# Designed miniproteins, single chains, continued (5), part 85

Each design is a single chain, and the fold is of that chain. pLDDT is the mean over its residues in the fold that is shown.

## One batch from the design tools (miniprotein)

Design m18945
Fold by ESMFold2-Fast:
Structure m18945 (fold): chain A 64 residues (1-64)
Amino acid sequence: GSSMRLKKKIEKLKKAFKEAEKLVDEGRYDEAFTLLSQAHEEAGTDPEINELFREYVLKLVKKS
């Protein structure tokens, strides 16, 4: 289960992923991966955050 603090971090990372998807659709791959990486650094190194980040990176790579 996620704490309320972890849930807020997850929601921020989800929002960053949606913006990164838009950047990939625009062909702006470097900006998309940079934005997602920055959001991950801000969200921290909780195992749940790291797992979600890896899933998002894989989704963007498959989309690009």
Scores: mean pLDDT 80

Design m18946
Fold by ESMFold2-Fast:
Structure m18946 (fold): chain A 74 residues (1-74)
Amino acid sequence: MEAAVAAGEEAFAAKDYLTAGDHYAAALRQATSVEEAERLGKKAVLAYLLAGDEARAAAVAQEAREILRQLGAP
């Protein structure tokens, strides 16, 4: 997870928003707490929106909601 978050931060700083979104989405799938999943899900959505990929942003937002629900967030 840490490596995926670090790669996402580096890609975001380089304005490679699509790659940043992919790394944050990978980290989201490894999240074990509601706070972690919410934070990573928001970062992935923002990165995809900045990349102009509204479909991926919508898909990862839906995936984040499902992960949050499984972790106990209604």
Scores: mean pLDDT 82

Design m18947
Fold by ESMFold2-Fast:
Structure m18947 (fold): chain A 76 residues (1-76)
Amino acid sequence: SAAEQAEREKRREEAIEEGEKRLKEANLPEKNKKILETTSILSEYDDLSDEEVKEILELIEEGKMTVEEVEKKLKE
């Protein structure tokens, strides 16, 4: 439905905004690249909650999870 499509688009937009916010706060190029790449991957998934997106981005930011581990988890 149009409402479901709007919700998916909103979730993708929110994931991108969260990633951009973390990118602005972090001045480390490697950390910034990981956050941006993770945000791009998360934006492809329609069924992720805002809380799940935030948790994944926090794990990447803290170095507790790699971008590859995020992609593997979401594709499984």
Scores: mean pLDDT 73

Design m18948
Fold by ESMFold2-Fast:
Parts: sequence; C-alpha cells; structure tokens
Structure m18948 (fold): chain A 111 residues (1-111)
Amino acid sequence: PRIELTPEQLEQLREAFAYIDEKLKDWSEPLKLLVKSLVRLMVYLGIPLEEILELIDEIANLPTEEERLRFIADEVDKLLPDSEDAKQMKAVLGGLALELGKEELAKEILK
C-alpha cells in the first residue's frame, strides 16, 4: 500500500527512522522493518514526533522478542482497529512469532 506523506511528515519520518536505527540497532532486521512500518503509519495518522520517539524508547526497553512482537501487535490494534492494514501487519508479526517457535504468541497476534 502506498502512503502519500507531506514534506513535513517525510522529515518526521526521517528523524524517527534515524532514532530506530540508533535505539533498535541490535534487533533483527525483519522486526526493525516492522517497527519502521508502524512508525510510518503513525506519521501518516498525524501522531506527533515526540509521541513516536517515546514509543520507540518503550519498545527498545523490551527485553525479549516475544514481548516486542506482543507490544507491536497491541499498538497496531490501537492505531488501526479492524483495518486491512492492521490484518496485514499482524500477519507479518504472527509469521515472525512462528519463526521464533512461539506458536501460542502467533495465535494471540492473529486472533
């Protein structure tokens, strides 16, 4: 799906992505890309950069990949309840949970 952002939103997105690259540098590439997708949607929805950076800090402090996947799934549900975009993002999250051998987590995410 193509999201058209204003020049101001593109600047916020660049700052948010740089922050992700700094704070989540030790994360797996697929999970980091998923956080970037979530952040892009937050910018599109007009969520302030300060709130987005606070979310990235909260995610960065999560000690396990299981907690990280669960947190991201919960944020997707809050931002895009019952949307097709939410279903697609949750499908990717569920796939990542299965790759980690976390079948019960995948069921929770894909509900």
Scores: mean pLDDT 77

Design m18949
Fold by ESMFold2-Fast:
Structure m18949 (fold): chain A 64 residues (1-64)
Amino acid sequence: MDLLLQGLELGAEGARLAKEGRYEEAARKFSEASVLFRQAGALRLADEMEAESRRAREKAEEAK
């Protein structure tokens, strides 16, 4: 699988985890997707995944 497709799969997994309320796991998946998109040169998708990761981390902290 190429970096772009792998990043898309991780981003989709992160979104699914976030819908389930599993925000710490979602944040990790979004962060991994961001790294892969950046390596693939998809900077806009990388920034979007980084923002989603940050949002998921904030929601995880709210649950404490």
Scores: mean pLDDT 83

Design m18950
Fold by ESMFold2-Fast:
Structure m18950 (fold): chain A 95 residues (1-95)
Amino acid sequence: STKDYYESLSPEQKQLALDIAAIAYILEQETGRVEKEPFIDALEERLGLKRPEARSIYNFLDITQSGELTVKQISNILGVPISAIEQRAQELLKS
């Protein structure tokens, strides 16, 4: 299952997946949606990812090629629970 996959990841991979999902959550709370370029910009700014890496992450998550993501979609793809995403988003906003 997706949950079993997430639990099998390294601590570093789990943290990255959680941070990616939390950034999407923050954008959705601020603007009501998670659009491609603002999301890529946020991954670069908040996680220090290089733009090609941030784009690769976006393309992996945008399975429908819609130009937009949902937190639910990201949660399902990465296997990160919504409750964990919400908690991590609150932590990022406090720093």
Scores: mean pLDDT 81

Design m18951
Fold by ESMFold2-Fast:
Structure m18951 (fold): chain A 89 residues (1-89)
Amino acid sequence: KEEELLKELEKIAEEIWRILSRFPKGVADLIWSETIRLLEKGKSKEEIVEELMKRLADLYGIDPEKYREDIERVVDLMEKAFELEKKLK
């Protein structure tokens, strides 16, 4: 049962990595670290996406709407990984 959860986490991690690799390194690091921080604070997926969109606009001066779908997908996958990791702890 634990082996099945670890395999699921590995697949999710691979998908997260593929999406994040499309972003510049600094942007990918921000998305990863802030999503973990906000998930630990109990923020919803929607709240996390909006916070990331705001920070990308503020720090990089880019139109974050171009990346909304990728950000939403990464946050969804990271939330699923976070829930699975809680079952292992």
Scores: mean pLDDT 79

Design m18952
Fold by ESMFold2-Fast:
Parts: sequence; C-alpha cells; structure tokens
Structure m18952 (fold): chain A 91 residues (1-91)
Amino acid sequence: MKSLEEKLEELIARARELRKQVDPNSPIRDELDALIGELSYLLYLVKHKGAKPEDKVPDLDGKEVTIQELVDRLSARLEELEKKIAEMKKQ
C-alpha cells in the first residue's frame, strides 16, 4: 500500500497536471484549485503534525472526519474530474 504522504503527493501532482489541460476560464479549474488546496493542507498535517489516516480533522464546514475519509472523497472527486475531461476530449 502507498503511504498517506505518497498518496497525497500523487493526487496533488495529478490535479496539477489536469489543471494544465483545462481552460483558465473553465469552472473545472476552480474545482481543481480547491481540490489542490485541500490536499496540500492534508499533506501539511501529515508531514508537520504527524497526522495519521485515522486522525480527525475539520472539513470545510467544520465537521469532524478522518483524514482517510477526506483523502478517499478527494481521490474519488479527482477521478470524476479526470473522466469528465477525457469525455470532453472524445467529442
């Protein structure tokens, strides 16, 4: 299994590559920027606070969730954005 740090760095790198493929004026760019921001914050917690997958963190709405749940949700969202961009290119 990939470490939490490695998984977060990979997700950030993938989101940044997608950002390069999206028009600057696209709403998808704003969604990618928000996703990169969330992933970068979680990476900060892992690297500098010793955070673990089971540790609780506040969501954007202040709800307590585990880091693993947030990473899984953000990973799924990134995969959906990748599929949408790929489908747009096939037209």
Scores: mean pLDDT 79

Design m18953
Fold by ESMFold2-Fast:
Structure m18953 (fold): chain A 89 residues (1-89)
Amino acid sequence: MEKSRKERIERLMKEFGLSEEEAEVALRTALELRIIGTVPGVDASKLIEMKEKGASDEELRKFIKESVAKKGLEVSDEQLDEVLKILNE
């Protein structure tokens, strides 16, 4: 379920004493690190941009597979499902 971006920013500001701008950067960085930790070698920044532009789960799944394959890496269906869950939070 998609949570309000404003609520996530306010939570980070409260928990870590961040400014709004710092909370936005922290949210983006945390999301990128979670994606890379699940699928090493994926272009997490571009994947997040695709999601923000309204890419479907099928398009995101295809991008992850192609991104890691170009680096000689493999990705499981379970890893793909986990990244999609992260992106849909």
Scores: mean pLDDT 78

Design m18954
Fold by ESMFold2-Fast:
Structure m18954 (fold): chain A 91 residues (1-91)
Amino acid sequence: KVEELVEELKKKLEELGESESHFKSIEKFLEEYKDNEELLLLILEAMLKQLELKEKYKEAEKEGKDVSEELEKEAEEFEKEIKERLEEIKK
């Protein structure tokens, strides 16, 4: 469900203090890919994953732990997977 995913994204963005730039990105993607729900869902899921990684980083920072390398690897692997799926969706 696009609407539920958008609401979840906006909530996480507000919690992480990144609402302005990412809200604009969400709006652009909703408008640009409104006729391609599969691609839109993939993009929204990718954004949500990025926010989840940011949340993990903030939680670790509260504990005085450095998880930058681990989270960076996870983000890079996820970005690679998303790029491969995007190429497949491109027809």
Scores: mean pLDDT 73

Design m18955
Fold by ESMFold2-Fast:
Structure m18955 (fold): chain A 81 residues (1-81)
Amino acid sequence: MESFEEGIKAAKAGKPEEALLYFLEAVHDAYEARDLEALEKLIEELRKLREEEKDPKVKAALERAISFAETRLKLLELEEK
């Protein structure tokens, strides 16, 4: 099962820490693959989940995952010099 899907399940189960770890794993996998398009798509999907989320703890975990993903995207963009 894909780490991103496990993250969504953990978030819906009210497990913000578990959700964060799965989302960070999905972001890390995209970063290691140097897949800029996959990383941009993950950021878009995480932002959508954040807007739909009502639990402030899960929302905070999503914000942390987005911040991590955005940092990784910037690093890939700098490497494309």
Scores: mean pLDDT 82

Design m18956
Fold by ESMFold2-Fast:
Parts: sequence; structure tokens; C-alpha cells
Structure m18956 (fold): chain A 68 residues (1-68)
Amino acid sequence: SEEEVLAEVEKLLEEFRERLAAARTDEEMDQLVVEFAKQAKPLLEQLSEEQAEKVEREFLRLVNEARA
């Protein structure tokens, strides 16, 4: 269901946030971004446009905060 897919993506976002906080180098952060994008892409395709946009905005927010 969409609820299950959304929960899976939200779990990935939470793990991504924690891993970003633990990353020590820009190279590690870049690898985490690539890995998240690859894992999230097929899940985002199963979500509504509204939910997919919300997840994409949260992902961008986390990346921008980690690199600031």
C-alpha cells in the first residue's frame, strides 16, 4: 500500500539523516546521497505526486543542512 511505501521511505530518510550526521568527509556524504537516491527512486515511483514531492523536499533539506 502507499502507506507502507511511505513508511519505508520515511525510515530510509531517518537512517540517512543519522548517517549524514556521522559522516566525517565530503566524500562520505556524497556516497550517502547517491545510495539514498538509488534506494528511494523505485519507492518514490509508487507514491502519489504529493507524497513524492514531500519526501524529495525533506531529502533536499537534510542534504543542505549537512553541507551548510
Scores: mean pLDDT 83

Design m18957
Fold by ESMFold2-Fast:
Structure m18957 (fold): chain A 104 residues (1-104)
Amino acid sequence: SSFEKSLPPILQKIKALIDENITANLAEISRLVAKNAKQIVKDLLEALRKHPEEVEELAAVVAMVLHSMSRYDYAKPLAEEALELVKNPKPINKTNLMIVVNAK
């Protein structure tokens, strides 16, 4: 879709890795997120405000990756905004986002 081409290159790459095989690509996704956390979160927050339903899975995966790395400073704001903007999140994405928001 035109949406995927509108994403910044780093988010396009992460989305492609998720869509291909998230389990096989988890290490590469985590590496990209670790190296670019601030920019990725900024770009995802902008994308969520414009296309919340299309960004839902990408935001949920990135929030969980940041959470697994103890980057709560980035994970929680991203998860909170995703839960606020996505009207009817898929159950798995909602569960993952709620885990991040409720983390201590």
Scores: mean pLDDT 87

Design m18958
Fold by ESMFold2-Fast:
Structure m18958 (fold): chain A 93 residues (1-93)
Amino acid sequence: MKEELREAMKKMVEDLKKITEEDIERIREELKNTENPDVREELEIVLEGIENKDPEGAVRRLLTLRMRRAGYSLAEIAEILGVSVATVSRRLR
């Protein structure tokens, strides 16, 4: 994994760990009101990560999803993140 990507992931994980009950309620409200499927999917991943107390997993899923939307192949995402193609595939399902 590239150093800049590792640092960005670490910051995202720390931000998720600092999320308040008020922030969770705002995310739930936005999830109910958004008609953008991409925003909905990202908000669902964030909420799942908070509810499961797995902020690291949520950040990895978000990053994988965003790379896929940016046009990266499963193999390219696997190479960038330093994981197997099977791991990338599971994160996108």
Scores: mean pLDDT 76

Design m18959
Fold by ESMFold2-Fast:
Structure m18959 (fold): chain A 110 residues (1-110)
Amino acid sequence: MLTLEEVRERLREAARSLVEFYGKLFNLDKESIERVKKLAEELVDAAVRAYEAHPDDPEGIRAFLEAKLDELLAKNPDLSKAEKSILRTVAHQIGLFLERVARERRAAAA
């Protein structure tokens, strides 16, 4: 079984890879890609903390990620439509992964 730190590290790497891929696809400059990568890592760290606090609450993890995404977007109003779209995609994919893990954990406990 992966430790929480190993899950965090793998999700951070996956998030950075998604930002790099979509950033290049949308023809973003290197500075924009690095900015979005930092915000994506912040989403991962927040999501893993939420999962650690409530590992059997998939609905709570989803709500927390949606709130954290909205917070980051509100704090960064200068982000382009493409940059905001990439962050929404990252949040969605992290959410799906952690919700699945939380549901599997809940089912195993029943």
Scores: mean pLDDT 82

Design m18960
Fold by ESMFold2-Fast:
Structure m18960 (fold): chain A 98 residues (1-98)
Amino acid sequence: LSEQEQEAKRNLQRLLWYLYIEDPEAYLGDYAIIAKVLAEALLKGETNIDTIVKQARELGAVRATKERVQRVQRKMKELNISPQDLVLGYEVLLSEQK
């Protein structure tokens, strides 16, 4: 993994652990999908939160809610994690499952 890929993965993992500590009922897997979908939406200029929730649920995040999407967005800003880092970090995690 490149240095950028390692940093992106670490940033995603850091975000997911803080989210899980605050809301363990959502599970790490659901939050990973929510973070990826939200990051992609932000990069494409999609602002409709209901659309983001629906897309996350379609990808298997059955616990995706408006409140959880908003929590991910707030935590990204607090931790200064870019949408690009979340997308890259998710791609790295998926590649390690193969």
Scores: mean pLDDT 83

Design m18961
Fold by ESMFold2-Fast:
Structure m18961 (fold): chain A 78 residues (1-78)
Amino acid sequence: SLAAREAALAAEILRALEAEDAAGAAALAEEYARTVLEASLAEHPDASEEKLAEIERKMEEALAAFRANIAAVIEELK
């Protein structure tokens, strides 16, 4: 299921952050964002083009924020 994939990816992101693998964490976060977007689209099959664009934009913003803060998150986990 998509929910199980989201949970697995979240755990893998945490392991990458604990290993100080910023590049791996960023790549896994991108897969996580794609999985969440896919799940959101499945829950909203009748969503308007405007609503779909809003969901995609918010996911891109969240992913960009995560990438920008990876170094700080790694330091907090020490």
Scores: mean pLDDT 79

Design m18962
Fold by ESMFold2-Fast:
Structure m18962 (fold): chain A 91 residues (1-91)
Amino acid sequence: SDKQKKIRQLVLQFVGEAIRAIGYILDGDKEGAEKSIEEMIKIAEELAKLGAYDDALTALDIALRLAEQGGLEDIAERARKNRERVEKEKS
C-alpha cells in the first residue's frame, strides 16, 4: 500500500541520518550531529503520523541514545519529549 511504501522510505531515510549522526559524533562535529539527530526526530514524528508507532518509538530511542553519546543535552531532551508524546498517542 502507499502507506507501507512511505513508512519504508522514512525508515531508510532514518538509517541514512543515523549513519551521518554517528560520523559527526566520531568527528566531534556537534553541530552536524545535532542537525542529523533533529532530522531523525522529524522522521520519527512522520512515522507516528502514519500510525507506525512502534517504528517511531524505535527511531526516537536510537535518536536519544546518539544524542546522549554525543553529549547533546538539548536534543536528547527533545527526543525524550517526542518519545513521551508518541507513547501516549499509541496508548
Scores: mean pLDDT 90

Design m18963
Fold by ESMFold2-Fast:
Structure m18963 (fold): chain A 111 residues (1-111)
Amino acid sequence: VDEELARLEKELRTAVKNGDKEKIRQILAEVERLIAEHPDNPKAHELLARAYLALGDYEKAVESFIKAVKLYKKQGKLDEAERLAFRFYLQLKIDGKYDYANKLLEGYEKA
């Protein structure tokens, strides 16, 4: 699963850079399959959040992000949780989605 997630992360970065929304949807479907097989993998939920963010689905992006943060914290990966929170918070502010940025911080604090 870790090698599949690393491949999907690389493909997602390329698709986002190219504005390829159809490829992002395909990656999202593959990530959902991996989550069904490995529901507690924080990287899978992180990629799901990033895919939804890239598609402009801010509600699902924040929900998936909070799930990833909870799983990273549960695994003792506090640095990963903090870096993920920082990146998402800044992106939401850049996008002008201040309500979602606040919701993300509240979810991070409660996680």
Scores: mean pLDDT 85

Design m18964
Fold by ESMFold2-Fast:
Structure m18964 (fold): chain A 65 residues (1-65)
Amino acid sequence: TTLTGPTEVVLPAPGASRTVTWTDSNGETVTVEVVAGADWSGTFELPVSGRDGGSATVTVVVRTA
């Protein structure tokens, strides 16, 4: 089962964070704090798993605000 939510998260700078929520097909939610490391720049993929078997891959982009 696939989680429903953002497929891309844009962070304004290295060291920034954003809390993001996904919902699975049963209405269960998973909330994750997505954090850019202080030395990060560019793009990476983050796998997210829901409690009841949902999964998603999120593209995280670190860019200047």
Scores: mean pLDDT 67

Design m18965
Fold by ESMFold2-Fast:
Formats: sequence, structure tokens, C-alpha cells
Structure m18965 (fold): chain A 82 residues (1-82)
Amino acid sequence: SELEELVKKGLELVREGIKTGDEALINQGIELLAKAYMKKYNLPESLFPLVVRAFKGQVLFQQGKVEEAEKLGKEVEEELKK
């Protein structure tokens, strides 16, 4: 239930931030989604910045910022490469 609440709040903040162009709301939502993802899959804390960047890439894609999303996606893939 705590995990579901984090996901719900994160999605609400991201959605509102995209709709209003509020970058602070988008960033807050992304951090909550990243925390939920880390807890769900029991990932090490060292991966938190990568998970945050992955969610930022998805949000950029939803905003139509395709080039920025693709660049961020490649950066995440290079970090995960080894």
C-alpha cells in the first residue's frame, strides 16, 4: 500500500507538471516514482540516479521532447552497459 501510494502520488505530480509546464512538480513526481521502483525491485541505492534519469527520459518523450529523451536514454543505456 505504501508502494502504491508513492506510485499514485508520483504519477499525479508528473501529470500535473506536464499539463502546467511546472518542472518542479515533474521532478518531484519522478523522484517518488524512482523511489517506488527501487523499493519494488530491491535495487541498490547506487542505482537511484540512473532510475531518476530513466524516468526523466520517459517524461521528456511524453512532452514531445524526443531528441532530449533519446539522448538521456542513451546515457542510461551506456551506464547500464557495464
Scores: mean pLDDT 81

Design m18966
Fold by ESMFold2-Fast:
Structure m18966 (fold): chain A 54 residues (1-54)
Amino acid sequence: APVLENVTSELDIVDFAARLLAAGDPAAVPTLRYFAEHSADPEVREKAREALAA
């Protein structure tokens, strides 16, 4: 769906970091851990934890 609200949100950063980790880049791990623990958005925290568990 074409939703144009805040494309450069924390969700986009977490999705980007998750893709980097899936590609074998361990530098994404600290970023994902930070958002998993400190993000105010529970969806961002859940996505970060999901990426780390994969």
Scores: mean pLDDT 73

Design m18967
Fold by ESMFold2-Fast:
Structure m18967 (fold): chain A 104 residues (1-104)
Amino acid sequence: SAASEFFKQLEAEYQREKERAKKEGLSAEELLERGTVANAAVALELAEKEGKNEEIKKKAEEFLRKYYAEKARELAAAEKDEEKKQRLLQLADMYEAGEAPPAP
């Protein structure tokens, strides 16, 4: 499905940006400023690993949660299978409630 392919692509982008961040020595703050979902996910992981920068961690979590919720709703709006549509809407609700992890 389009939803499964989207999340697979998102995971691939996350892994690429994670490796790039390690190679370039980018900080969590620099990654978050780039404004992409993959960079925000890497920024969150680095902020958690450092045990500091709670403000950066919170901003990254809010960015990712909002982005994933919005994308799940967009995919649900385009989905013609009612059961798959309901699963995407449930996923969006979970992200908005902060129940799902920010990164897949």
Scores: mean pLDDT 73

Design m18968
Fold by ESMFold2-Fast:
Structure m18968 (fold): chain A 76 residues (1-76)
Amino acid sequence: MSGPELQEMVMQNKVLSDEEAEKAVAIAKETIPSLSDEQLEKIKEILTTEGDKVKKLKELLGTENYGLFMSALSQD
């Protein structure tokens, strides 16, 4: 699955598979090098569970880093 497809799934609050979430986490790690392993695991948990993914990711990352992550997904 392409990065733009992953971005759309996040915006639609779709539950991602472990494989899809691992790809998104890899993009997050490359885009925001300051993220801890704990924060990367939290991103995976948010992506693989039900709930408001946009809200939870903004709460975890902050608005600026959330924007960087979503932009990086759309460009992959």
Scores: mean pLDDT 81

Design m18969
Fold by ESMFold2-Fast:
Structure m18969 (fold): chain A 62 residues (1-62)
Amino acid sequence: SDASRSGAAGAAAGAAGDSAAAFTGWHEMYLNGGGKPGREGAEAGAAGDSAAASRYSQLAAD
């Protein structure tokens, strides 16, 4: 879904160190009920945890 894609994009941005983009992806996914790994990656990225965001980004992409 678009929400899951937004979460995955947020997780990828967080992995790259872009907390603002990670927050945006997390917020969009929260409103639209997206998938768990994208959500967790975007949340970690928004919090500045790039390693966790990278891990969840890979899970969301698969």
Scores: mean pLDDT 65

Design m18970
Fold by ESMFold2-Fast:
Structure m18970 (fold): chain A 55 residues (1-55)
Amino acid sequence: MTDDQLRDEAVARTRERIDEWMAANPDASPEERRAAAHRIAREVERERDRRLAEL
C-alpha cells in the first residue's frame, strides 16, 4: 500500500460515515452536522495514522 492509497481510502471513509450519520440524524442542526463531520474526520485520520504505522 502507498500513502496515497491510504489517503484516498480515508477520504472515501470520511464521506461514507458523514453520509451515514446525516441519514441517521435528518433533523440535526447545521451546527450539529458540522461538529459530527469534524469528529468523523478526526476518527478517520487516527485510523489512517494507525495503518501507516503498520506499513
Scores: mean pLDDT 77

Design m18971
Fold by ESMFold2-Fast:
Structure m18971 (fold): chain A 64 residues (1-64)
Amino acid sequence: SSEIEQLIQWLDDQAEEARRQGLDGVAAVLDQFRDEVRANPDWDPEQARQEAEDMLRRARQVEA
């Protein structure tokens, strides 16, 4: 769906930004989740976005 495609693009953008800032662990977590979303086309877009936000928050806490 277009919403899942937008989420994947957002995850790619966030991972690239994290890499540019030297937050390699954050980037790795985002890349992993992006791959999981791509591998499962049955993801609910809203649920996937919420999970992405939670993962980003946790990853930033570890590397902040």
Scores: mean pLDDT 78

Design m18972
Fold by ESMFold2-Fast:
Structure m18972 (fold): chain A 90 residues (1-90)
Amino acid sequence: MKKLLAIGSGGPERPAVALLIDEETGEILEEREFPKGTPPEMAAEALARKVEGVKRIRRISVEESEVAKKAAEERGFAEDETAVLELEVE
């Protein structure tokens, strides 16, 4: 079973950004920007809804996935302003 990560980051003073990442390879499959003040979880959920064949979605912390942590660090996402959804795909 393949795992994807939907990562959303945003704060009250900035646009939100969401990434869809292949957890095995770390490849960014999709990136989207959302209006200023969009909650991180909403941004992540917007990308998750575009994925076909999702069997399970789990909210995890950034520190629970090395791939999520690396992506957040490379993009300058603050942990307290970042939401991560782990998607299990067939």
Scores: mean pLDDT 83

Design m18973
Fold by ESMFold2-Fast:
Structure m18973 (fold): chain A 89 residues (1-89)
Amino acid sequence: SLKEKALKALDELAELAKQTPYSGEVIALVDSAKQALDAGNYEAAIEAVRKATELAVESAREQGNDELADRIRKVGEEAIKLFEELKKK
């Protein structure tokens, strides 16, 4: 289901973020996105994922890990796309 795919993308975002120094802040935003998803508040979920992705990407770039930054961005974009599809239905 789309909801299961969205949850997996959120979990992957959190796991990638653990490789950055801002992991706690990113994980808190991912948890907020999961709560919003469970409540059916897809706008709040998208906003939380957007912020989590931006913070994690910036953190990875500050470490000089462009490969990690690109992976984080792709996962974040996939999560947002899944939330947009959930919002449409």
Scores: mean pLDDT 84

Design m18974
Fold by ESMFold2-Fast:
Structure m18974 (fold): chain A 93 residues (1-93)
Amino acid sequence: MADEAFEKGDFDTAVRWLEFEARLAIKLGDTERAEQVAERMIKLADEAEKKGDYATAARFYRIAARVYEAMGQTEKAEQLNKRAEELEKKAKS
């Protein structure tokens, strides 16, 4: 219980910080920085998926998709959203 609460707190903080960095980079026109943040989110999603945490993995893929969509990379965003949807279905089953 205490360990689960700790991990959830760190995860929520990381998600909010990465979303902030991505939004700021996009606002400043720094597409390279925004892409780096999105790639970091994808790596975190892959690590969560390998641990069987499909809900967490889906959240990271959804956020990465929003970053790519904001950069105009709609095909990449759609691929990430599709992956997130598949993981969300696994998390509910």
Scores: mean pLDDT 77

Design m18975
Fold by ESMFold2-Fast:
Structure m18975 (fold): chain A 76 residues (1-76)
Amino acid sequence: MERMLEAAKLMLEEIKKELEEAKKNDASVQELKLLIKRAESVKDLALYVNTPEGKEIAKEAEELKKEAEKLLKEKE
């Protein structure tokens, strides 16, 4: 259980870094779609652990997904 939660935290931090780079470097539609899918996967993993920490990670993953979706919408 704890290993899955730590993996979700590490994946969340990687997505945060990639989203910041996407904002700086005018990332492609395909890159933004990939970030959205990865954030959804982290959210699902965190919710599966069913702990208060998992819920917090899932909430952060949902926020990152929404940020990537906003960037995608701005490109359309």
Scores: mean pLDDT 80

Design m18976
Fold by ESMFold2-Fast:
Structure m18976 (fold): chain A 64 residues (1-64)
Amino acid sequence: SKAKEKLVELAKKHGFEDFAEKIRNAKTLTEVLKIANEFMEQVDLETRREILELVNELIKEYKK
């Protein structure tokens, strides 16, 4: 998934290697959403918006 890979790269860009690894290893949409919510709690508002946009993109990919 392109959205999933973008989430991994966003986590790496901000130095959250642990979240990057968890997202990469997540097999279901529900697992990615749980990890993304935890990641959002640890970052600023601008990064939270970026995460939310990628989560919305990921949900759209799973609907198709």
Scores: mean pLDDT 82

Design m18977
Fold by ESMFold2-Fast:
Structure m18977 (fold): chain A 80 residues (1-80)
Amino acid sequence: GTVSTEADRLLGKAEVEGRLSLPYPTPEEAGRLMTQVVEQMRQGTMYVTGSGPDSINVELTGEAGREHVREAVRLAERGV
């Protein structure tokens, strides 16, 4: 679905640009992961660099942003 597509885009960008990989075992967990990414942006730990009709691009600008991504990945992997 659309949520899985957006999570895949973030995973690809993270791998290419030296950021953490963001796994998503289910569409629901992918949705939670995307929600966490948006929340970290609100807190200033990452930034949106572009958006389209079906996509959003984000950048991690510091270690705090990377740690928050790691936490989101950990929660998604648990499937809780």
Scores: mean pLDDT 49

Design m18978
Fold by ESMFold2-Fast:
Structure m18978 (fold): chain A 99 residues (1-99)
Amino acid sequence: KVSRDALNLGISAAFLAIVASLALHEEDEKEREKLIKTIEKLGGEILESARKLGASEEKLKEIEESLKELIESLRKKDKEKAKESLDKLMEKVNEVLRA
């Protein structure tokens, strides 16, 4: 549970959750887009760490779809959908960490 890849996955997921929370409350479109770019980078790191931990292709696809839904929701200012997508993403990340 303290492998470097597990640590990287946990850290990237925690930072993504913080950045997503900031983006949900950001009214300036340019500042929100900067936060979304950070989420895209962290999402890539999450997928790579999950892959290195042996996550199945199905699990990686679920993480990818949850990331896509989160990003789209943040761009559309859909706070409810963004919160739901973030919760799904965190659940999928926790499933990888528990395996």
Scores: mean pLDDT 85

